Designed miniproteins, single chains, continued (2). Designs and how they scored, part 68

Each design is a single chain, and the fold is of that chain. pLDDT is the mean over its residues in the fold that is shown.

## One batch from the design tools (miniprotein)

Design m6351
Fold by ESMFold2-Fast:
Structure m6351 (fold): chain A 85 residues (1-85)
Amino acid sequence: MKKLEELGKLAAELGKEAYRLSKEGRFKDAVIAQQIAGLIFKGAEAIAKGDWKMAEEYLKRLEELRKQSTNEKAKELAQKAIEIF
């Protein structure tokens, strides 16, 4: 339960960062941050349901998006989420 709460907080912080980036006109970085947040929520749901195959697929996509991001805060939040999985 606590791990799922931590994942939810990280996804919320990524949503705030995406909003900030969009306000600054950094739309590509904002989209990537939102995609990372979405994958964290989907991964947390898969873990809660015991769907390890889907959790593993979301983790892989999360790692790929972390590498594609040019925003340091989004990369840091994604890395923290990966460590919780």
Scores: mean pLDDT 84

Design m6352
Fold by ESMFold2-Fast:
Structure m6352 (fold): chain A 76 residues (1-76)
Amino acid sequence: SNMEELQKKFEELKKVLGEIQGLLQRALAGEPVDLEELKELLERAKKLAEEIAKLDPSYTGSAQNIIADIDRLEAM
């Protein structure tokens, strides 16, 4: 069902965003991080946000905010 698919996408997005935050915290601490892994996670988070908004358009604004935040991180 769309609700079950939506829930799964939210769980995946939460996990991916957590991994991104972990890599950024490590980079700020001066630890080595894989920039290609970070890029792949950022692209995956954007895609998941788009898929969530497609499944439930009530999340369109939230998805656009997440995508904008990721675009800013990629520009840094």
Scores: mean pLDDT 86

Design m6353
Fold by ESMFold2-Fast:
Structure m6353 (fold): chain A 89 residues (1-89)
Amino acid sequence: MEKKKKEEEKKFEEAKRELEEMVRRSQAGEKLTMEDIFREIRLFAFVEAYEAKRAGPEASDEEWLKATGEMLVDRAVAGLPAGTIPVAK
């Protein structure tokens, strides 16, 4: 299981770096496209979910569910067809 563990860590680090780069671009006053914004949301949700999952059973279930939910919402919004299920809040 070493290879799988290393691959998961690598993906987490890559997502974290991409998120940091997008934050830097935004702070530098660069105009972000809708695709960039959606990507940032996905990366943020992934990083949050991975951190919660890595902590194991002591991780915040609310944080894990929220981060996972944000990824699913991002996917739904990006490819939104007519008749989308209404989201509370």
Scores: mean pLDDT 59

Design m6354
Fold by ESMFold2-Fast:
Structure m6354 (fold): chain A 73 residues (1-73)
Amino acid sequence: DAEKFMEELDEKEAEILAELGVPEELIKKLLEHRKRGGSLEESEELQKQLDKYLDQKQKQEFVKKLEEWIDKQ
């Protein structure tokens, strides 16, 4: 079920970001923005905030963990 998959994907993304040290408040803003299709300005601001907590290695780890989780579904 696509709806269930997207919900579980959002939960897993939030879990991984929290493990990497991203604040819960920022994670909630990122998920909300993605769901409602917010403005480009908001997207750029959220990305800049995320970059303060995640370096390139941590971003690669995030993608790897998310892909491993998706592959097991």
Scores: mean pLDDT 77

Design m6355
Fold by ESMFold2-Fast:
Structure m6355 (fold): chain A 93 residues (1-93)
Amino acid sequence: AEELREKAIEYFKEGRYEKAEELFREALEIVEREKGPLDPEVLPYLYLLALVYEEQGRLDEAVRLRAEAGLIEMHLFLNGKEIPRDVADELRK
């Protein structure tokens, strides 16, 4: 998943949002399959996909992904688990 994430970030920086979306979705599916949909390692991919949709003007999709991330964050908080930093903030201007 890490190599897919790195390549997707490169496409994102190039403005190739459709390619970035494809690779972030593939990486998310790998993490969800291996660790489960509520694992904290899922959150970085939801944040990055939401950013990709925001840059494309696909605001409804971005809001849905951020809502999904928020539910996972709440689940982790209530169970005393660490919430990872929003890595998409590093890619915002």
Scores: mean pLDDT 80

Design m6356
Fold by ESMFold2-Fast:
Structure m6356 (fold): chain A 118 residues (1-118)
Amino acid sequence: HMLTPEQQEVVGRMADVLARAYEAAKAKKEARFETIGKVDGDYIALRVEVDKEGNVYVGIGVAPTEEEARRLADEALEKAKASGKPGYEIRVHPEASPAALEVIDVLKPAVEALVEYG
């Protein structure tokens, strides 16, 4: 699969946020990062928290509206934090586009590496 320029822009923006979260985790510096992107009419919201121990929690929300994507990402982050260990949660609206899901599939390995290996 070759990503569209719109998908590449969103992936790049989110990868940058994940890289900054990795630096905070390595430094054991408490931090919070947020971003949002748009792909084929859908919004993808990313939320990352790093605690003082270097544990990383990630929430991702995908929805047709910016407000709903942010809400899903916030709920996903709270679910990840409620597990009591580093982790991530992804919440996707039932009508999310294949293009938005493709962006999530590209980001998933980076998110998994970040929460598992810090």
Scores: mean pLDDT 86

Design m6357
Fold by ESMFold2-Fast:
Structure m6357 (fold): chain A 99 residues (1-99)
Amino acid sequence: SMEELARKILNSDKEELEKLLEELEKELKKLKEKLEEKGLLPLYEKLVAGRRNPETSLTEEEQKELLEAYESLSPEDQELLDRAVELDLLIELIKKKLA
């Protein structure tokens, strides 16, 4: 689960974190290539921006438009976006711990 992976990150040493970072960055790169092919990369970027800066990144109107865009997608494309956003958050968590 994502919670189990986050807990692993918090309890890992530097060498384990560096290896995990490389693995997750490689997976995210592959997912972003699939998102680009599907024309979903701009939606991914907006979702990531919203997750990183929830209080100030989007107006209520922009949040509604983003939600409607997401809900219009197939379950398979939603899962692809969800996985890519989750990987971005985990990568940022590892980078903060390594800093």
Scores: mean pLDDT 82

Design m6358
Fold by ESMFold2-Fast:
Structure m6358 (fold): chain A 65 residues (1-65)
Amino acid sequence: MTETLVFGGFGVAPTEAEALAQARAEALARAKEAGSTPVSIDTQVLARTATTVVAGARVTAEREL
């Protein structure tokens, strides 16, 4: 039996590339820590100022029960 799990990640950095990378890394780390295999990754810039970018990530993962 396969269980589908969703993990989130968050990134805050001076650049969009850094914020997206942080969000993705956090979500993937959480999925791996839970013993699951990532199936899909979605990342998005959530907010932006002159000095700061905020990004989010969603990882959908599967784990065998």
Scores: mean pLDDT 85

Design m6359
Fold by ESMFold2-Fast:
Order: sequence, then C-alpha cells, then structure tokens
Structure m6359 (fold): chain A 91 residues (1-91)
Amino acid sequence: MKVSDEEIDAAVVLIELAVALTVAENGRPVSPEYIERITDRVLEVIARMSPELAAELARQAIDLFERIAQVSDPEGKAAAERGIARLRAAL
C-alpha cells in the first residue's frame, strides 16, 4: 500500500494542529503567526485534494481550530477563528 503525498501532507498539518492544541491546553500561548501559517498549509493541501478528501480534512482541521480557540488567549483565539472562516470559505 502506497500512501499518497496528499494524505501524508494532510496527516502532517493535522499533527501540527494537535501539537498547537496541546501547547494551548497546557496554558502556553500559541503565536497567531504560527496558527496562520498552519492555516495556509491546510488550505494548500485542500487545494490539491479531491473534494471528498478536502471536506474531511477541513472538518478535522475546523474541529481542532475550534478546540484551540476555546483554550487560547484572545490573540490565539482570533487567529483560530480566522482560520475557521478561511477554511469554510474555501469549501
């Protein structure tokens, strides 16, 4: 079984979001710039995927961004909310 490059890229951005969530849940600030860079990567991966895979990646990313927003400081929350809006607009 050969995993596609797009599936690997999707897994990497989801791991990056999960790491950001873990950092925020431990009371450490996640930089807005870091959240925006992850958002850009998610959008780039979505653009390369089939509509079905893009929708699934967007759903998982939005869930992680919503969780990050709940545990982040005001700047991190605003960046996560912008990420959610950009992902919803791309679908």
Scores: mean pLDDT 81

Design m6360
Fold by ESMFold2-Fast:
Structure m6360 (fold): chain A 71 residues (1-71)
Amino acid sequence: SPMAEAEKRIAELKQEAADLIKKSEPKSKELGDKFGPENKEALVDAVKLLVDSVLKISQDSLRRQAKKIEA
């Protein structure tokens, strides 16, 4: 069903988002080292928040599209 396909794609995107966050952590920390060591955690957290926000928008969009198809 369109909803089952949307949920499967959402699960894939969640995994991709987790992988992206892991890959971004070293770069965020590197930037924190250049601008101030106390900023490392804030920079890592900002990247995680950005990725999570984009993922949430994508999830909502996919679910809305699936509902329209099933209507």
Scores: mean pLDDT 77

Design m6361
Fold by ESMFold2-Fast:
Structure m6361 (fold): chain A 75 residues (1-75)
Amino acid sequence: MLERLVRGLKDAIETSQTKQQVLDNADAILKMIEKYAPDRKDAQEELRNTIEKLEKGEISVDEAKQKLLEVLDKL
């Protein structure tokens, strides 16, 4: 079940074209990790840091997408 959710989220991230779409997908990933892998605090922190940097304009949409894909690959 988790593997199918991760695949769907990867597809959603890869097709994201706007900052808002990436932020929405990041929130969905964070909620998924909190529900299915709550012990993965490292992944949760990396996700929160990526969201904050994207919101502040410190990283590009493409950089945020790459970081989100890396988080999913570690699950």
Scores: mean pLDDT 81

Design m6362
Fold by ESMFold2-Fast:
Structure m6362 (fold): chain A 63 residues (1-63)
Amino acid sequence: MDLPPEAQELLDRAYRLSLQGLANPSNFDKLMAEAYRLMAEAARLMGDDESAEILDELADKLS
């Protein structure tokens, strides 16, 4: 499956937020929740609704 450019941009943003969370543990949960939501959107663009639902649930647990 070809990775759509829009999905790649979302994954790049999620990666950046994950690095920011690791650098600032006090904001880890908030930044990681945003990262999971971006990954969920990327998964939906790729047709992977199951992974998207799991990622949204992980984001909700951190919110």
Scores: mean pLDDT 81

Design m6363
Fold by ESMFold2-Fast:
Structure m6363 (fold): chain A 96 residues (1-96)
Amino acid sequence: LLEKMAAVSPEQVAALNEAIRLLLEATKDLKDVEIQMVAIGTVLRAVGALLEGNLDQAIEDIRAGGEKVASLAPPEKQGEIRAATDRAVALLEAAK
């Protein structure tokens, strides 16, 4: 665990924290249990991947989870969720 955590930069941690915040902010008004469970599951998977030193997996977890959330959201919210997911992915890619 500690050796894998040492491979993770402070910039990558900050990028994931901001990515998580963007995704949760985009979904906060969606009081659908399924949407909230997918968002939380996405956050937990991405954090787990980064703790294992796998930033590429964390990016894929955010991308897949964000798209799943968007697919479940009302049409008027789908664009906002996709935009937040794209920004979150871009932040993590920039932290490589």
Scores: mean pLDDT 80

Design m6364
Fold by ESMFold2-Fast:
Structure m6364 (fold): chain A 62 residues (1-62)
Amino acid sequence: SSGEEYIRSLDIDEELKERLIEALKDWVTDPAAIQALGDLLSATSPEEKNAAAERFLDALAQ
């Protein structure tokens, strides 16, 4: 899925990427939620983190 590919594109540890993808498959399969979580993890400013967190929560509300 595009969400999984997004997580794999993050500048974080490769082992952590695999663990995160497996954990998310168990309870979150919505691509929008996965993408927003990826944005949150890669964000470098408070504004970017807040925006990504809001998108993540919005996706979960669907």
Scores: mean pLDDT 68

Design m6365
Fold by ESMFold2-Fast:
Structure m6365 (fold): chain A 71 residues (1-71)
Amino acid sequence: SHEEGMELAERYREENKKGLLLLSEAQDQGIAPEISVVEERGDAALVRVKLGEEEGLLVVHKEAVEALLNL
């Protein structure tokens, strides 16, 4: 449900900032980050973003997961 997705996003609010920064950095450097799904809740998914030795978490809509996995 949407509510379960929102709860997941709230739980990982701080970690989500690191995941977004790593995605932005990967785009700026032209490097493909490693993306993996950690958990799915309601309409949201928690994904792990790895860029070199750095790792972060990101909460996205389930519909966005396929696009992220193909970055």
Scores: mean pLDDT 82

Design m6366
Fold by ESMFold2-Fast:
Formats: sequence, structure tokens, C-alpha cells
Structure m6366 (fold): chain A 62 residues (1-62)
Amino acid sequence: MMGDVMHRMDVMMGMADDVNAKIAALNAKDKKAGDVFANSGETKAVLAEAERLRAEAERLEA
């Protein structure tokens, strides 16, 4: 039986996946706009946020 903490960890992992999917969608739009280089910094910032959420989920599991 999974506890609430395990469920929260799974939700946090899902949020990280959702953020990554959102980044992919934004990158697809940016490719059409022809602004890929300008978004390298934004992509990095969002990836850093996703990594932070992932670290929090890992701490919650620990």
C-alpha cells in the first residue's frame, strides 16, 4: 500500500514530465518562428526548474 508521500512524489515526477513536454512544444513553435538560439537560455532555465522539482521529489522519497 502506497502512502500519501509516495503519491506526492509521483505527482511531482509527473509535473517534471509535464514541464518537459511543455518545453518540447515551445521549442517546436520556436523552430517555426526561427528563433531557436534565443530560446537556449529560456530552455535551460525551465530545465533547471524541472531539475529542482525532481530533486524535491527525491528528497520527499528519502
Scores: mean pLDDT 66

Design m6367
Fold by ESMFold2-Fast:
Structure m6367 (fold): chain A 91 residues (1-91)
Amino acid sequence: MFLPTSDLEKLTADDARATLEFARSLFEEGKYEEALKLYQHLIDALEALGDPALTPLLAEAYENLGEVYEKQGKLELAKEYYEKAAALRAA
């Protein structure tokens, strides 16, 4: 799927926030697998861009992904992503 990937490659802060809001909506509906895939896609795009201005949004994406893993009972993975979010916020 090239269109969403292409859009994510040129991701703005507003695009990232919109993606975070949509993924959070899926999470609140109990659609954990769909939310997981969307957060992972956003993280991959933000990391590929390497834009320091988007670091706070990357940290939020890690934190939200941690919450998804926690709901799936993957507590060790959840802790790892929470620590990644905290590390980005401390830098």
Scores: mean pLDDT 77

Design m6368
Fold by ESMFold2-Fast:
Structure m6368 (fold): chain A 98 residues (1-98)
Amino acid sequence: TIALEDELVKLGITNFNKRTKIIAEFELYARALGVEVEYDKATGNATLTGPKKEKALELWEVIKYLVQKNKPLSEVTTDHVLYLLNGGKAEDIIAELS
């Protein structure tokens, strides 16, 4: 379980619409990785299920980095998703995007 809303608020994203957009982008990318995402709007938490859930955790670290650096989430490419699917790590993608 990831506390998506709480983590975004801690990163300074106080605007509800911005957090909603970021969460929706994470859900889309996580589903592209083959991960089931159950998002609870009341708690702001996401439950990840499936054999690739750890890859979605790596993806969330990349998204947090982009948000923290005020970079567009569109910098996550199909090649980055494929890299994570093949066992790649968030730190390698973050280094490329830095």
Scores: mean pLDDT 81

Design m6369
Fold by ESMFold2-Fast:
Structure m6369 (fold): chain A 84 residues (1-84)
Amino acid sequence: MVREVLDKAEEAARAIEADKDGSLARLAEYLRKAAELSEVSELARDAADVVERLRNSSLEIPAQTLRDAALGMVENVRRAEEAA
């Protein structure tokens, strides 16, 4: 179950270059859902908060950089879940 939610989070992160706002919104939603289902709920919740801050930021962040950062956050949550 958590794995399926994280797979959807990864898909949202990959879509950031095509649809930044919608993809960041979906990514935050899936990370919050992962937090509800996961032994590492705090890490997933913190990642969702970072994604929401990036979405609301006035900073011009290159889409590729934002995508790579988002994929890294999903991977960190995934690895922590596997280690728990």
Scores: mean pLDDT 80

Design m6370
Fold by ESMFold2-Fast:
Structure m6370 (fold): chain A 68 residues (1-68)
Amino acid sequence: SLARRIAELVRERAAGLDPEDAAQALAVADELSRLPDTAVLEFLTRVVPTLSPAVRRVVGEALEAVSR
């Protein structure tokens, strides 16, 4: 599933973050892994503006990677 693929890529990239940003990234990944693919765009539209710049970068990189 797209949601699970994005979640896996976010978890992988979270390993390089500080503990606060890593916790935020893992929370996003956990939520994504519970969503149907049809809910991914709405979730990301709502959540991404609330994230730290480091976590937004990680999510953006995961989205770029999955689109290839």
Scores: mean pLDDT 84

Design m6371
Fold by ESMFold2-Fast:
Structure m6371 (fold): chain A 65 residues (1-65)
Amino acid sequence: SKEEMLAEVKRKDPELYEELLAKVLASGMPEAVAEQLIAREIEEAGQGDVELAIKNLREKKPPVP
């Protein structure tokens, strides 16, 4: 489920979770909506695979300026 994938990403890569949360909150979204959007992004990136989700989300980051 989305909740299980979110919990696993938060456990395995808390820095990635905090970065995704900061990005969504910076866009003006309420915290409750932000968590749901992050769960959706994780699900789309991994399609049920937590390790694949982490890899894909990290690879999509723009290069450091």
Scores: mean pLDDT 75

Design m6372
Fold by ESMFold2-Fast:
Structure m6372 (fold): chain A 67 residues (1-67)
Amino acid sequence: MTGIERAQAFLERRYGVRPSDATLRALRAMLLAGASAEQVAAFLERELGVRLSGDEADELGVILLSG
């Protein structure tokens, strides 16, 4: 499975949301560009209505960047 597929499964299991590939690719691009934790949190709240803890955001980042 790709990092995108694993990230979809993570968010569905943890928060009951299934983000689009486009949303997760945008998030991955932000992470690769060095976006701040605040920028990532704002993006996730705007696009998915979810607020991740720092540990959950770090786990999601590892999943997205591991594909």
Scores: mean pLDDT 78

Design m6373
Fold by ESMFold2-Fast:
Structure m6373 (fold): chain A 82 residues (1-82)
Amino acid sequence: SMEFIERALERAREIVKRAEELKKKNPDDEKINKLLEEARKILKELERMRADPRDDLDTILRLIGITLRLIGIELDLDKLEK
């Protein structure tokens, strides 16, 4: 649904902000750079899905996959922030 995509976009934007702030503090950290790259790719994918919203099974499964990827990035960022 559009509401699910909008929530995922908000989450992805916050993750990108977190990764960008960590990169400012540690610009040469390869783990931070990789997480930022992955977060930006997810954000771009979600923005594309928002532009052409579909409520079919394939789209729902893709959104579930994106959500799991975002959770993984959040957990990795949490470890780096501690």
Scores: mean pLDDT 83

Design m6374
Fold by ESMFold2-Fast:
Structure m6374 (fold): chain A 81 residues (1-81)
Amino acid sequence: SLLEQAKEYLAQGNKLFEEGKLEEAREHYEQAIRLLEQVPDAKELLAQALFNLGRVLEKLGKHEEAREYVERAVALRQEVA
């Protein structure tokens, strides 16, 4: 399913991030986000992917982009609480 594919991208992104493979982690998180945006009830996983993408972007020195993704993740979690 679309949700299972998104979970796999998120899991692989997490592993790559832990290994310091920042560009590869970014690509996997971006794919997870694209899939999760198509799943109506996946807002918590979407928020997690957005937050983790923000962390990767911060480590890549893309501070403005990182802040935007983190703020989107926080807002999304607050809106679904």
Scores: mean pLDDT 86

Design m6375
Fold by ESMFold2-Fast:
Structure m6375 (fold): chain A 78 residues (1-78)
Amino acid sequence: SEKEEILKKIEELYKEAQALIDRLAPTHPVIAAVARRDAEEAYKQGKEAVDSGNLEEAKKYVENLERMIASLRALLAA
């Protein structure tokens, strides 16, 4: 179902974001702390949106996590 696909995507993106944040933390501790807070918030809000059946809202948090991952990857590549 679309609900299951979105939930799985949110969980996979959150796990990826956490791994990137952990890699960033030793060299950029302040950026890592902010990213951790923002990723946790996006994950919580995304899951809540899925649970409430608001799939369009849930997709916004998928986009937010994808954007965050892209930013974290760019920082690690620099």
Scores: mean pLDDT 89

Design m6376
Fold by ESMFold2-Fast:
Structure m6376 (fold): chain A 90 residues (1-90)
Amino acid sequence: MEAFRKMLEEIRKKLEENDVPEEVREEVLKLLEILENAVEGKLSYAEVGKILGISPSTVRYTIRLLLKYAEARAQGLSLEEINQLLEEEK
């Protein structure tokens, strides 16, 4: 729990430090809320699965993948660069 909380805080700090576009900031913040709610059991796997286009049964395994996506987006990485990171984690 401690490590997960620190990761979320670090991503939020990167959003402010890197002066990312408002649209990117909203996207990342929504994703962080989804991750937090999924871990706390407040958001169903079906909802997270819809966002990624994957089966709900895979979502639990994919939490780390979503964290990497949020971090990359907060840093201003392109979708192509993010896709490379996600493929490496599969």
Scores: mean pLDDT 66

Design m6377
Fold by ESMFold2-Fast:
Structure m6377 (fold): chain A 67 residues (1-67)
Amino acid sequence: SAMEEALKLGREAQRAAEEGDDKRALELGIRVSGLLSDEELERLVEQLRKEGLDKAANAVRAGRGLR
């Protein structure tokens, strides 16, 4: 599903950001923002934060802002 792909990309964005690859994290956040509606993106951000993936949540929100 689109949500499962978005979660996978979100977890990858967390790893990229933890490694200092902010460009890769933002590119993944932009890709995630293209897969989901605004309502679904808010659900994803809440899920990522519940999992402790705050850098991924930030990358997704930043990617949404660049649409």
Scores: mean pLDDT 86

Design m6378
Fold by ESMFold2-Fast:
Structure m6378 (fold): chain A 94 residues (1-94)
Amino acid sequence: SMVEEIMEKAIDILQEVENYATAQALKTGDKNMMRLAMEVGAQVVALSVAKLTKASKEEVKKLIKRSIEMLKELGDTPFAKEARKELEELLKKL
């Protein structure tokens, strides 16, 4: 379904942010990158559970909105800002 495809794309976007933040945290010891990796990882788990349980379109919208707000608070890198824009475009399609 379109909702499942949007969830898969949102998971992919968030996994790229998690991978980037994890790599930066390991390289630099930056606690903000460590926090970003952990918080984004939690959202990946939440969306993956939503996909497995065939969550409603409204629940998926809420999870994507939470991910966007989290990236606004924690993601001050160009990479995280781009991920936020991609998630905002996916949200418009729901």
Scores: mean pLDDT 86

Design m6379
Fold by ESMFold2-Fast:
Structure m6379 (fold): chain A 80 residues (1-80)
Amino acid sequence: SMAEEVEKVRKTAEELVKQANSEDPLESEQALALLLMLLEIAKKMGDEESIKVIKEAFKELSKSKNPEVAKAAKLVYESL
C-alpha cells in the first residue's frame, strides 16, 4: 500500500539524517546525496506524502551543527 511505501521512506530518511550528522565528512556528504536522490524519486512519482516526509528531514538537517550540511539542507528545504 502507499502507506507502507511512505513508512519505508520515513525510516530511510531518518537513517540518512543520522548519517548526514556524522562527524565523517564522506559519510555526511553521501547521506545528503542519497536523501536528495530519494526526494527526486518521490517528485517523479508524484508521491506528496513521501515529499512531505523528506522535506521534514531536510528541515531537521538545516539545523545541523555541520554548517555545510545545514546550508545545503536549507537550500533544498526552501525550494520545496
Scores: mean pLDDT 85

Design m6380
Fold by ESMFold2-Fast:
Structure m6380 (fold): chain A 82 residues (1-82)
Amino acid sequence: MIVLKEGEKVTFDNNAGDYTIEAVEGVKAVIYDENGNEVFEISPKFKLIFKKGSTTPLVEIKGKKYKGKELAAGKYTVEGKK
C-alpha cells in the first residue's frame, strides 16, 4: 500500500503487480504517464487500486469499488499534491 504525503512521488508499472494508492488527509494523488501528462486524479480519502494484468484501475470510496479510467500498460508516476 502506498500512502502519499504532499510532494512525495512514486513510480510504478501499472501492470507489474497489485498496488493500492492513497493520499493523506488534505492531499490528492495525481498520476502522470511516462511523458509527464496527467492521466488521473484521486481526491483525499479515496483509494486507487491497480491489479496485476489489468489496465483499468478501481477507485474505492468507503469500501465500495468503482471502475476508473483505462490506462495503457506502462510506467506511471503518482504524486501527492496539496
Scores: mean pLDDT 75

Design m6381
Fold by ESMFold2-Fast:
Structure m6381 (fold): chain A 66 residues (1-66)
Amino acid sequence: SDELIDRIAEAIKKRFGVDPEKAKEALYELLKETDPQKAAEIIREKTGVKLTPEQAKALRDYLLSQ
């Protein structure tokens, strides 16, 4: 949901100092990317946050379940 993406983007801003619009872009691209390794790379390149492929998949699955 958009509300969940907004909340996660604000958490990323607070924890890592990332622009919330950049965080939102990364989260929406994460939803479109089915390859966990590419999903982790998208998050890293847009936000600087390093996730494992398994963590990126778990985040995507969580977003899709809400």
Scores: mean pLDDT 82

Design m6382
Fold by ESMFold2-Fast:
Structure m6382 (fold): chain A 100 residues (1-100)
Amino acid sequence: KKEEARKIVKKTYNEIIQAIKEGKPLDEILDIIQKGFDEIMKVMPDMSEEARQKIIDVLVKFVEELEELRKNYSPEEFRQKAIELAKKAYDELLKIIDEE
């Protein structure tokens, strides 16, 4: 269970980082996030409500912060800051999965 979820989080993280580096539109990054979330839910159907809500909260915050960065920064500054945000979200998601 946890090993599969960790693999999905890592794969999704790498896809997000690649999309950011390639300058993909935000909608494409959001699609990657949604797909990753759906895959995590599928491989951990017995996850507690508390853990599921924590994952949702991390992803919602990440999306909101990405939207704010896109509005306020140049494309190059956005790239650097977005990569840092993605790493933070990645670390938080792994912690939630490991503590479940």
Scores: mean pLDDT 85

Design m6383
Fold by ESMFold2-Fast:
Structure m6383 (fold): chain A 98 residues (1-98)
Amino acid sequence: SKEVEDGFEEGYRRTRELIEQGLSAGDAVELVRREAFERAVAGEISAPAATSMVLGASMAALEAGDYASATNAASSAPGFHREVSRAQAEAGKRTGLK
């Protein structure tokens, strides 16, 4: 979906911006992962879109030369997707109506 494509681009861009602002690539990936999780739980983006943001962040970390953070982000993506999907189900649409 467009949201999945946009998620990847947003995660990549946001991670690069954070690195430019002085964060390490690893810290930038962690922050983007957290932002993606929070937005998905709030019902703003889908679990696949949030997972794509993490994959975009992985690419930005790879380009910055942080292979460990890039590899960890990419390899954890299926687990992250499952965690986000579970958290969304638990939060429900009712939480978004507050």
Scores: mean pLDDT 85

Design m6384
Fold by ESMFold2-Fast:
Structure m6384 (fold): chain A 75 residues (1-75)
Amino acid sequence: MPMPDLTGKSGDEILKIAYELIDRAEKSNDLKEYQHTYEVLREGIRKAESQKDYITVGILSLMLQMVQDKIKQLE
């Protein structure tokens, strides 16, 4: 799956994308959707860190842990 372009996106926009991807992955229960969500969350964390948006970093990091646990369950 192509990585969404997070260039120029605010923390709120990144969080919206993250919530939409998690919702999609939960509805499909597809390992590939969770793996894609994991990669997007990692990129979102890097982007939020570059913007010094530590609140968004914190929220995305919690989402990343949840997605990692789900990937382990589906493997």
Scores: mean pLDDT 83

Design m6385
Fold by ESMFold2-Fast:
Structure m6385 (fold): chain A 104 residues (1-104)
Amino acid sequence: GREAVLAQLPEEAQKYLLEAEKAAEAEDLEKAKEYAIKAADAAGGGEAAKLTEEAIEAIENEDLERIAEIEKEIQELFEKDPAAALAITAGVTLVGKLLARLKE
């Protein structure tokens, strides 16, 4: 299940994803983004944090070309650093769902 997959992440990354989820439930977009980026940083460092920030920005701007490029980088990252890729995917998915909800 989802919980078992997320349990593969560092404890600090799991904690930040939980805080991001709470922020998303409260419709606090800025906190949801902040904690998603912190989760990626905890799992994969500054490069993972930057990729998460860039992915969220691409989704906010509906930049389909940039989204496709970032998705390829995340797929390649699963081969090199699965924990970082998983943290980025979880955080970006959570913020992306919140952004979609706020538009509708």
Scores: mean pLDDT 84

